Designed miniproteins, single chains. Designs and how they scored, part 3

Each design is a single chain, and the fold is of that chain. pLDDT is the mean over its residues in the fold that is shown.

## One batch from the design tools (miniprotein)

Design m72
Fold by ESMFold2-Fast:
Structure m72 (fold): chain A 83 residues (1-83)
Amino acid sequence: MLNIINLEEAIKEFGEDKVKELLTRAEQLYERNKKLQKEFDELSKYYPEEVKKMIEYNKRHNLWGPNSKFIEEMKKKIEEEKK
């Protein structure tokens, strides 16, 4: 669920220091997610069927997006098949 918070309202509710901490953490998570998404996009170009199976698995088990474990497992499989 995407929650959009007005920055001024958040500062009033939680205080400036706490909001800065939350924003820093959100930026770190965003950068990490963006890196994982880029790796996922690269895998999707070369192995679309395997990516599709992961998406269907995640959907059945209410899991969210690409994660480091699935990406790492796919990379290992690709490296084993690469000659």
Scores: mean pLDDT 62

Design m73
Fold by ESMFold2-Fast:
Structure m73 (fold): chain A 101 residues (1-101)
Amino acid sequence: MKELEEKTIRLMQAILATHRDRIMERYPEVSREEIDEAIETGKFSPRLREILEDFVREILSTLSEEQKKKLEKEAGLKKPLEELSLEEVTEAMIKVQEKLR
């Protein structure tokens, strides 16, 4: 779905822009220039996409059991948050945001 792809790219851009320093500290092989280019263009290398997927999984793993269950219920998920792809995380976040509004 083209709309989901565009929203996934925007989510990836937002994560990089918000957590740039943390990502660079954890993944020193990623240059600031690579991150800035991805934020500006929305073009992600396979490596940078994998790094973002790992980073999102790490954030999700720090959520409490109550927070995880709330997200799973609000997004209508039938599998654990930690097993979600970036596209599925994006879709879940959209559903949660629509429900909060």
Scores: mean pLDDT 74

Design m74
Fold by ESMFold2-Fast:
Structure m74 (fold): chain A 104 residues (1-104)
Amino acid sequence: MLEELKEKLAELAIELGKLQGKPEEGEELAKKALAAKTREELLEVFEEVLEKVAEIVRKLIENKELEVGAETAQKLWKESESEEEFIEKLKELWRETFERQLAA
């Protein structure tokens, strides 16, 4: 399970780097994910990935390009009174999901 989470996090880091026009930063973050030997090290990489996702989401909202497709994300969007509230709730949901995966 830890190895599968490392691979998924590395893949996500690479895609985020491409989306931000910084593929080298994505590759460096992916290397950190794959090199993580402890749960704590992987959580540190996850927090860096989560901040990059938040930056992308902020830009999509600013450009009015955000299409909220997932049911859970749509609910958080409707319940949030601000862009920052939505991003913080989304980050909390992803942290909880990732921590459950690490505990399994």
Scores: mean pLDDT 72

Design m75
Fold by ESMFold2-Fast:
Structure m75 (fold): chain A 111 residues (1-111)
Amino acid sequence: MPKVTASGGGTVSEGEKVTVKITASGVSGGTAGLGASALLANGGHLGIGAKVLAGSGTKTATVSGTVPKGAKAVIATAASGPSGPTGEISALGRALGGGEGTGQALAATVK
């Protein structure tokens, strides 16, 4: 499970552009998905943006997007997967939505 830290988000409003620097450590399998999603009041996640990076260990990406209506927080998520297209798609999806085996950190608060 990757360990995640996030910076650059701070406090944001709905409809505002957010830019988050995400650092994941402990990436395994040769693929990392790093993404930001909005946490909604119902506990659901709505993807803001994500990047897929090749390799293992420590990975850093900057993700930008618009804070959606109904967002309560912005969450940074990292997922590991095997190298290749199937692993990349799986890591990207988990970085946008969370789930088992993902690392997460608070990236921004929404007012």
Scores: mean pLDDT 80

Design m76
Fold by ESMFold2-Fast:
Structure m76 (fold): chain A 76 residues (1-76)
Amino acid sequence: MSAVEDLRRRNALGVYVGGLSKEEIRERLKELAEEAKREGRSVAVVADDEEEAKQAEEVAKELGIDAPVYTVAELQ
């Protein structure tokens, strides 16, 4: 199954974090998690590369958000 199909199947709210700082990722994930909670949905993250993906995973873990993180390459 592709990462795109997995995201659609999870009914996840996706956020693209390419070019964002760790602090900007943190704020965006907080906002998206609150929106997802109101809609009964999960959160998913898309990053430009593996380094950004690792940073996003770290932030999500610190915030207690269970969110799969994908790179743009995994979606193609």
Scores: mean pLDDT 74

Design m77
Fold by ESMFold2-Fast:
Structure m77 (fold): chain A 70 residues (1-70)
Amino acid sequence: MSPKEAAEALRRRAELVRERGAALGLDATPIAELLREVAERVGKAKNMEEVEKVAEEAMPALREAHAAAL
């Protein structure tokens, strides 16, 4: 997997999270927007090691956004 492919996968997950949230009457916008921001950073990464570091740095924020949405 390349950084570009990883970014596309994250953007796809953000869209699915938003769509499923809307279908359930929940506002999943904060977590979907955070996933899109992570995707943008991942897309700018030079290699997969940087992708993994971006993902690790984003995990606490993603967990907080998920908890806030509950």
Scores: mean pLDDT 75

Design m78
Fold by ESMFold2-Fast:
Structure m78 (fold): chain A 85 residues (1-85)
Amino acid sequence: ADEEAARRRRVAAAYDKLRPHLTPEEQKVFDELYRTEGELTDEEIAKRLGITPEQVRELKARIVATAREHLSPEEFELLLAEMGL
C-alpha cells in the first residue's frame, strides 16, 4: 500500500491550504516545523530564526488558531500531529 505517500500528500495539501492565511513571521515558524516534521524544539526554532523561544510559542499558538479556522477537523488533527503543534 502507498499509505505513507498518501499521508505525505494530505500533510502537504493541508500545509499549502494554511500557509497563505499566516503572517510572514508565522510562515517562518510554520516552514521550519514542516521542513523538520515537528522534530525541532522551540529553543532550536528560536535560534534558527533569531527570535526568543517565547516568541516561537506565541507564533505556534497563532498558527494553531488560524489552522482551526481554515482546515477541516481531520486536516487540523493531521497537520498538528505531523508538525508537533
Scores: mean pLDDT 85

Design m79
Fold by ESMFold2-Fast:
Structure m79 (fold): chain A 90 residues (1-90)
Amino acid sequence: DEAVEALIEQLKKFNVSPEIIEKLAEVEKKRIEAIEKGEEVKIKAELKKDEKTYFYVEMTIKKGHVKGKIKIYEENENTELYAEWDGELE
């Protein structure tokens, strides 16, 4: 959705690792599938490439409602980024 798309565009703008973008897309796919099936599901995913690159997500999806948090950190020669979302989507 628009919030995730805006986040992905910001990450691309800051030269964030493709692996983080791929993990975010994987989580979004699982979220869409859970909503379509009407299932209650908890999604947890993490990627730690090194101490300067990590991605963490935890979401609970129930009857089309999403609650959770996403943490993204990447530090390299061109990018120092920390992004965090903690909220609820209906």
Scores: mean pLDDT 63

Design m80
Fold by ESMFold2-Fast:
Structure m80 (fold): chain A 93 residues (1-93)
Amino acid sequence: AEPKVRVSVAIKIERDPVNGKITKISITVTLETEDGKTYTASKTVENPTRENLRKAVDEIVNELLEKTKDSKRAQEAIEETRKYLEELVDKIS
């Protein structure tokens, strides 16, 4: 099998049904390494702000980097995912 790292990002956004304000955001990142191991990190943020969402992204990324020290490809994929999540936070906050 060709060595391939896969990243899946799931984002759940909950809104107040009356005023449409975002009340909760959950971010889940699942990483499958080239050797077929799976790592998942998730954070839920209530009353999301740019600051607390960026902190949640940092915590997710740091957790996955710690779990994948032995895989350069996984670490590169996690850093690309950080950039994607930071851009997404800037759009939704």
Scores: mean pLDDT 83

Design m81
Fold by ESMFold2-Fast:
Structure m81 (fold): chain A 72 residues (1-72)
Amino acid sequence: MVEVTEEEVEELILEGAKGLLKEGRLTELAEKILETKDKKYAAEALRALGEEAGLDEAERAVMDKLVEALLK
């Protein structure tokens, strides 16, 4: 179950999450990530994608807030 949830996050990363981040569609990506059961893994993956995608300062601020919310 947790493995399947993590696989869903990995599938988003491999198939389009990087593209979504580049387009500034962080809200849509966040909704998909929040559907996972492993919030810590999702938060780490989201932060790594943000760095790789080269987000601007405003987009990084939104991502940092989301990561904080996921980790609590």
Scores: mean pLDDT 57

Design m82
Fold by ESMFold2-Fast:
Structure m82 (fold): chain A 70 residues (1-70)
Amino acid sequence: ALERARERARRLAERARAAGLDELAEQILREGEAAVEAVAAGEGITAAQVEAGLARAEEMVAKLAEAKAA
């Protein structure tokens, strides 16, 4: 689960970079890795919560890419 969350964050960052959102891509990678580490350390968040956060980030990247293209 955690490795899949890392891969999902990396793929989302690649999509953000493809849209020219380089700073957002770095933020996604940084926050995604921190969230995975927090789950691994038992800091009260779950892999499911990380996946939900990634889903919201995917929606934001798509919306920002559309806005930048307009």
Scores: mean pLDDT 77

Design m83
Fold by ESMFold2-Fast:
Structure m83 (fold): chain A 88 residues (1-88)
Amino acid sequence: SKIKELADQAAKLAAEARKTGNPELARQAVDLSYQAAVEAIKSNDTEAARLAGAAMSAAYGWAEKVGDPETAQRASEAARLAMEAAGK
């Protein structure tokens, strides 16, 4: 699914950001996770929302470590929205 593809790409970018310390990769990981969460909410798919939430948790940790607080805040907000969709 598109949500799974976005989540998988986000996880890959988060892992690469961890290895390289590249803040741009961490930002991209968060952006893809955010897109996955939005698609999950739009489709009202609780299982897809759960997968998006897991991907965002991984990306959020790295955004904080690389010192991008704006990206970390966006990841936190996206995770909250995904959890809200999953809780329906």
Scores: mean pLDDT 68

Design m84
Fold by ESMFold2-Fast:
Structure m84 (fold): chain A 70 residues (1-70)
Amino acid sequence: MVTLEREIEVSPEAAEYIKEQAEGGRDTFGVEVEIEPGKVRITVTAPEERLPAVQGFLDELEAKAKELNA
């Protein structure tokens, strides 16, 4: 098992959407989401062999947050 943590900068309007998308990953990974002022902290726990999928999942969420913040 590995744990990855990522802080994603989000507008207040985007925070709930990004949280919802991250929580959708719970069917595949262990996911914890914390909304903080100006950001969302996402902690993902998965087997080591799933690390590329976890990184892709987090990268997709960060890209979506950047799109919503623009």
Scores: mean pLDDT 80

Design m85
Fold by ESMFold2-Fast:
Structure m85 (fold): chain A 66 residues (1-66)
Amino acid sequence: SMDEEKAKEILEETKKKVEEAKTPLEKYFVLSQAVKEIEKIKNEEVKKKALEELRKLATEYGLPPL
């Protein structure tokens, strides 16, 4: 679906931006912005899965919960 494609695009872009960010604060800002973008998705199942993926990224980088 379009929502799945949009979520995938946001997640891929976010993974790249988090990797390029140099400080924990910058990484957290990138993930927080991604949460806002994912929250705009209407499909609740797609949104839930994408938010879980962002949570996993935060954990991977040792960041506080989103």
Scores: mean pLDDT 84

Design m86
Fold by ESMFold2-Fast:
Structure m86 (fold): chain A 78 residues (1-78)
Amino acid sequence: SRERAVRAAEGALAAARAAAEAGDSVMMQYFLDEARTAVEPVSPEAAALLARGAAAARQGDYDTAIALAEEGVKVLRE
């Protein structure tokens, strides 16, 4: 459901922010990929943004990863 997908994405964004503060790129990627999987059936656009966020986290670009994940949540809420 969309409600479940929104909750999953918001929870993953909060967890990804905590992982970024800890400098944990692996956990940040994990949380964003989990959110992508939950979101994809509801919003392929939001899922693509979460996937791009996970890719940015893999490269250590935490600011870009968070910005993309925030945009994904925003798209999903529409």
Scores: mean pLDDT 84

Design m87
Fold by ESMFold2-Fast:
Structure m87 (fold): chain A 87 residues (1-87)
Amino acid sequence: MAEAEALLARAKELAEEGTEEAFRRAVELAAEALVLRAASMSEEEQQKMVAVLEAELAEARARNEPPWVVAAIERALAEVRAILEAK
């Protein structure tokens, strides 16, 4: 979906700015793009996305990533799960 691709492009631009505020916004936009993409995916693809996000969340916690990174992954995982459960 073009909207999700536009959000990912904007997230990359923000990540390149090199400020903490820009990085935080980039992570938020990337999470939003992921959820939008998941909504257009098949149930099987959504299940795979949940597994990937669960692995990413565990890895982020193990690496002691900043709290806002962990929160963004948790939010994306919750929203993808909600989409999957609504089917």
Scores: mean pLDDT 76

Design m88
Fold by ESMFold2-Fast:
Structure m88 (fold): chain A 71 residues (1-71)
Amino acid sequence: ILEDLHSEDENVRIKAIEKLLNSKDPEKRIELARALGEVKEPTQIELGALEKLLKDKDPRVVEAAKEALEK
């Protein structure tokens, strides 16, 4: 799944983002935030995912999303 976040196929990346966003495991959501922070040209889908992570109930996830947006 983390491997899929760096896929050249946009559909593979979208599917991985959705799966990780809906994970009940905060560690998986932290991994998603960090992976999204490595994207040089984030699409609207990737930015939308980061916005959702900024509203996460786990403060570690929120911090990772903030760091990702700072690029």
Scores: mean pLDDT 76

Design m89
Fold by ESMFold2-Fast:
Structure m89 (fold): chain A 100 residues (1-100)
Amino acid sequence: SALDQAKQLLQELLKAVQELKEKAEKEGDTRTAEGLDEIIKLIQEALNAETVEELLKLLERIKKKIDEMIKETKNPEIKAGLESLRQAVDLIIELLKELS
């Protein structure tokens, strides 16, 4: 199903967010690490979504949080990581809209 395919991509997104959080923590960027922890929690909620509509709403919240973090970061490597995460979220949203 569209929901199952999106959840597989969401699990890969979760790994990428966790890796970026570890990088932020190693660099002492506590604000970015806290923002990424919030995104991790939203992804965990999204993995429990029972409908495409619920999943899309959670993905929109994740996208908004990433966009806020991109605006606030001054670290080019963290910014590039966040932009990659946003692109992945956009692809999951497009997949859900196309298959629904």
Scores: mean pLDDT 88

Design m90
Fold by ESMFold2-Fast:
Structure m90 (fold): chain A 97 residues (1-97)
Amino acid sequence: ADDVPDEATEREAARLIEETAERIAEAVRKGLPDEVLAEIRRELRERLRELGFSEEAIEAAERQALLEAARRILGEEASVEEVQALVEEIRERIEKG
């Protein structure tokens, strides 16, 4: 439907989330400044908005990208607590950038 993301649009959103998670993980691993993380997050939000997603859906996608980025950095053996701590650290850095 024109006002609701179809299955193809949802698949594109999932791809954008994965791409964003990879970019954030790489930026963190390389020690890039907070401004780079803020730019990556801004690009994700704008692209999802162009696809017609609501602000609530965009916020959920951002949370998912950060969770996936943290797991890429820490690996699959990381605890939920370690992943959540890294997500909060990345969010704080984005807010400062």
Scores: mean pLDDT 82

Design m91
Fold by ESMFold2-Fast:
Structure m91 (fold): chain A 83 residues (1-83)
Amino acid sequence: MELEERKKKAEELYQTAVDGLKAARGIGAPPSVIAGLEVSLEVARFLLENPEATDEEVRQLRDSLINKRIEEFKKKYEEAKAK
């Protein structure tokens, strides 16, 4: 029962993230907004693949994805600055 509820919520979250990202890109939203929606999409996809995942596991994944984006941004900034 709880598993089916989590699966349904994951499907709804995934669809919302897909629609949100498509709309944001369509209107030329800022890169920060697009990055946030991309993180939400990856979290939703994880929940679809792992419907039994705990709220803590989801938090850890989100934090990890955000940190990865920050490191990618830092690397691009350093490379651009070094030219």
Scores: mean pLDDT 77

Design m92
Fold by ESMFold2-Fast:
Structure m92 (fold): chain A 68 residues (1-68)
Amino acid sequence: ASVEEAYEAFYRKLRELLRAEPPKDRDDFNQAVVRVVRELADTFDPHSAAFAEGVQRAVREVAAEFLG
């Protein structure tokens, strides 16, 4: 899997989750991130650099949208 594939999958799932249940604070946001990582662990190798880079990019973009 590429960085783009990991980014797209994580961004889509995290944003959908947070649109349904907007985070009250950073802890709620971090719990949502952990949940999405666990859900995608079956699809992506969670130790791959591509997965890590895709996740980091998605988290930064979604955090900017939902946390300011």
Scores: mean pLDDT 79

Design m93
Fold by ESMFold2-Fast:
Structure m93 (fold): chain A 138 residues (1-138)
Amino acid sequence: EEKAKELALSHDGLVLLLDQESAEKLLSYLQQHPVSEKSKKVDYLLFTTKPLSGNSSDKPFVVKAVYINDNGKVNVYTKGLFIVGLSPETSENYLKEIASNYPVKAYGKLTGIVIEDGSSSLASALSKLLGVPVVALS
């Protein structure tokens, strides 16, 4: 919990703290990817505009996003929401699965998320999961 709050503040983003089962499923998908990363525990999913650097074992997995100011409100804008290391389709399926099945907690301050080229079903699942408005642009 404290680390999730710290990550949200330091990366100017929203952090989703994964439970053990949702973390193990994400790790399973990442192990099937052709990247040479060794199996590591995944506890956090980070929605951020900032690139992550360094080789820390505590590095969260990043959902690519860009912050946009809209009349003094901060929104996360992204072209196709995807988890770094996964395909867009696998990312969408995983996010929908955890939104429906797992008690996860979100930390951070966002007024909303805008998904360019996103599906309305993904936007609905993320709105439920993160507790913020999520809109998909066609």
Scores: mean pLDDT 61

Design m94
Fold by ESMFold2-Fast:
Structure m94 (fold): chain A 81 residues (1-81)
Amino acid sequence: AEMISSEEAVEMVEKLLAQNPDAPEEYKKLLEEVKEEIKKHEEVDRNELMRLLHLLQQAMDAGDLARAREIVEEYKRKLRE
């Protein structure tokens, strides 16, 4: 798996935030939670992060906040393993 620094991973999350300026605050809060969890690690799996960001974009496009929360909690769990 390709590992990237937490700094690079945070930039990827910030790019998704910048691409969705009009997203409801609840989704922005979830992305901030992802950034905070990433910062607790020195490096993260790039492909797992890209998959998370893709799924979050899909959930935002669908207006499915419950699914977005589930995706974020699963990602946090994987990072803690």
Scores: mean pLDDT 86

Design m95
Fold by ESMFold2-Fast:
Structure m95 (fold): chain A 97 residues (1-97)
Amino acid sequence: EEELERARRALEEAGKELGDNVGKTVKYFNEVAKIDPEKALKEAKEFSSEYTKITSEADRLVRRGDVEAARRAIQRLEEMNQKAKELTDKYKKLADA
């Protein structure tokens, strides 16, 4: 069955979408940095660390051929994507204040 191939494609799509949303979060970072640069940097570093860990882990699991583990990794990427959107909205609101 092509289940592993579908998981690989879904993982790639989720990772790409997360990358785009992280880019938007970083774009608003400079505006927030004028208000609280230390806090903004801390949140960015924590998010970046989690992003790198999840994407690296997901890639290795798919390469190993573990479809169930790959599905879990895709779910984690989707959770990170949601968090990136929330951070972007939070940064926008803070910059508008």
Scores: mean pLDDT 72

Design m96
Fold by ESMFold2-Fast:
Structure m96 (fold): chain A 120 residues (1-120)
Amino acid sequence: SKEIIEKLKELLKKLEEEVKDRTFSDEEIEDALQEVNALATKNPELYEEVKKTPEYKLVQEIVEFLKSLGLDKEAELFYIYATNYLIAEIAYEKGLISEETLLAVKAGLAKVLKEVLSKI
């Protein structure tokens, strides 16, 4: 829907503004995602907390929207990056990851959002 597309554009703009003063390589982004995934595996309560947020519900709505367009690969990629972003936000607030790791995860989601938006 047009509303979901506008929400994706707003999220991309926010993330790009937050990471504008830093450039991350694909390797730095991958390392940050690996760190957050390992943390989530050791602390399953982080994912349970994420699932209770309105942001997670929006992620599910976006995934279903992308699947409805036949963009199954993009939906899966978006889900992985967006879920790791939501976990990273909570983990950062709890002092479990660095700001550098959070910014790298945000940069990764911004790259995925650019690719997704280019196909819709």
Scores: mean pLDDT 90

Design m97
Fold by ESMFold2-Fast:
Structure m97 (fold): chain A 80 residues (1-80)
Amino acid sequence: SAELLARAEDLIAEMLKIYREMSDPKTSDEEAGRLAKEFNKLKAELETILSQLPPEARLALKKRYFDGLLAIDRETLASL
């Protein structure tokens, strides 16, 4: 459904935002731990939504998620 697609896109955007914050060298270990818990909560919700979507939509969302993670990892590596 359009509502599930929109929710999945919002979850991916929020997860990538949290992942970027976790990857920031200025983020404390305590804050990174808190962010990791929130990330895992959103990931569980995303997995539930993805199970309800057709294969093509699921693949496109997974690609967006992985492409986003790779972009953040590359930025983090470049800052080291």
Scores: mean pLDDT 87

Design m98
Fold by ESMFold2-Fast:
Structure m98 (fold): chain A 63 residues (1-63)
Amino acid sequence: MREELLREYKERLDRGIEEHRDSPREELVRVAVREVSEASKVLSDEDVEEVAQHGARRVGEAL
């Protein structure tokens, strides 16, 4: 039902992390948290958790 929105917010998060890859860990985490907060305005709690898990994984990969 909201698979397209879930993917859209994961893509936004991927872009944010990519744009800030040269930044300190704290800035990468802040970018991820901001995108998760944007997702929480539109997505269900379960979908927001999925975006948050994706963000944590992407931050780890960037470091």
Scores: mean pLDDT 78

Design m99
Fold by ESMFold2-Fast:
Structure m99 (fold): chain A 96 residues (1-96)
Amino acid sequence: SEEELKKAVEKAEERLKELEKKGKEGDEEAALKAAALLAAKVAAKGSEEATKKAIEKLKELGKEEALKEFLERVLEESEDEKTRELAKEELEELKK
């Protein structure tokens, strides 16, 4: 069911884009939901570039709690050492 998977991914991307927009407008719940979806996407793909792009998007939302939620979820859910190291470094930076 590649067509079903493609439609599910497209719907997830549209939902993520809407949640990112609402987060930028000050919706903290939307920002947290965007963080959770980005973390799941990063954990599934294990890409350094995907991780960096997700961090940049969450920083643009201006919600530190959403970025922290993303980073903690990536550390728990990702099996990719490079992705986990990037999340760990960003969490350490937030503690400064």
Scores: mean pLDDT 76

Design m100
Fold by ESMFold2-Fast:
Structure m100 (fold): chain A 127 residues (1-127)
Amino acid sequence: SELYENFIEFDELATKLAREGKLTREKAEEILKENNINVEVHALELASLFSIIMLDPSLFGKLREAFLDPVNLLRPLETASKVTDAEEETLRKRLKVLIDHFEAREPELAKQLAEKYKKLTEQLKKL
């Protein structure tokens, strides 16, 4: 899944840069503003699709925080010390299943979202 791969690359780089002090809250907000990202609209669209598959509300909350809302460019700053490696692995496995299902149903929207994560990753590489 291109969307899953692009999201993971973005998340890993953002986490690394936040831990190194290179990605601050101010810089993350600048990157989001420069990219004119309205993630609330995209999150609501994906939420309506996921309601069909009877998702666990706790998984949906984590999906929104980690994937559906790239305002969580701030996530590494707020949670870097709070999630264990085992929890992160479990969340990533669950995210992959959900992303693969979304991509199968809405391939054009998945492609657009994959391109957004790729663009954000390129901006992060400049830090």
Scores: mean pLDDT 62

Design m101
Fold by ESMFold2-Fast:
Structure m101 (fold): chain A 56 residues (1-56)
Amino acid sequence: MSVLEELLKKTAEANGVSPEEAIAAAKDPDPQKRAEAGRRLGVSGEGLETFHKIFG
């Protein structure tokens, strides 16, 4: 598992979001879904775009 994947899971758990849902959102090609997930996870949009590039 990558360090960034671990970071995403850890952040999701801290904010009451399932790790699987957070990873699915990061892989989602829909920018709107990524923006919504980022807000719920408390990460910047840039951070979630980086996760998308790694997973997509």
Scores: mean pLDDT 70

Design m102
Fold by ESMFold2-Fast:
Structure m102 (fold): chain A 94 residues (1-94)
Amino acid sequence: MSKEELEKEIQEALVRMVSSLAKKLIEKGDIEGAASLIPLIVKLAKEAIKLGNKKAVEIAIETLEEIAKAAEEAGDYESAKEARKAVEELKKLA
């Protein structure tokens, strides 16, 4: 395995772990906790874009969309806007 292939596998694993944590926080009604992960998800997604790791980027975008929906349903429109803005930025970069 090349160093780049290993870095892509590590990125995907990290994005999946953060996604799992965000979903668990949403299930518990901790929308603030889930929204606190937005900057980390964006950072991981931007690094994944640099390496051409499309799968990691897709998981990150899906997670941000899920956070946005959960925040909107909870009446946290500020966190929902932050997550949606992050999705739009990542889609433009990918």
Scores: mean pLDDT 86

Design m103
Fold by ESMFold2-Fast:
Structure m103 (fold): chain A 74 residues (1-74)
Amino acid sequence: SEGLEALENALAGAKEANDGAAGAAYAGSTLRDMEEHGIPLSEEARRHLREATAARTAEEAIRHMEKALQAQKA
């Protein structure tokens, strides 16, 4: 699905960057792009993505995005 692919790409980018601000930016960009294109995102996945946009470390951003991906797969 487009939603899963977008989340996997954002997560990969966050992991490669290994930076809190960059990770949060990937989460925010992906959330905005999905909303603009009407790509369906579960309420739980959306919540985890929002938490990732507020992350202060790479580890926090990555964990929240991994939770978003798992929620979207459910």
Scores: mean pLDDT 86

Design m104
Fold by ESMFold2-Fast:
Structure m104 (fold): chain A 60 residues (1-60)
Amino acid sequence: MEEKLTEAARHVFEKADELGIDPATAVGIVLRLVGDALENPEMTLEELIAKGDEDVEAVA
């Protein structure tokens, strides 16, 4: 679980940096993503990355 969350978080931070999004906003997205993963532990890494991408794109 920790490895999956770490990879998803890194993906969000990298994408946010590419799009010029503020780091504080990226942290907020990661925290939301962690909450979603804890509520739905069956979520795959791919699903977490896709959700993170959607959240980052929504604020870009």
Scores: mean pLDDT 78

Design m105
Fold by ESMFold2-Fast:
Structure m105 (fold): chain A 61 residues (1-61)
Amino acid sequence: SAADLAALDRRFQAEAFRIVDEVWKKLEAGEITEDEANVELHKRASELGARYQAERARLAA
């Protein structure tokens, strides 16, 4: 349903913001380099995107 899709979008948007916030906090704390931050963001974004597509497909079926 449209409501289920809207809820899915809100949940994944919130998770995307948390990923960015977590990585930025590590970078600001000097725990990781800019290159390591870019690698982690790419990996976590790819994993999040795959989960989003799978859940969206399940709702569309």
Scores: mean pLDDT 87

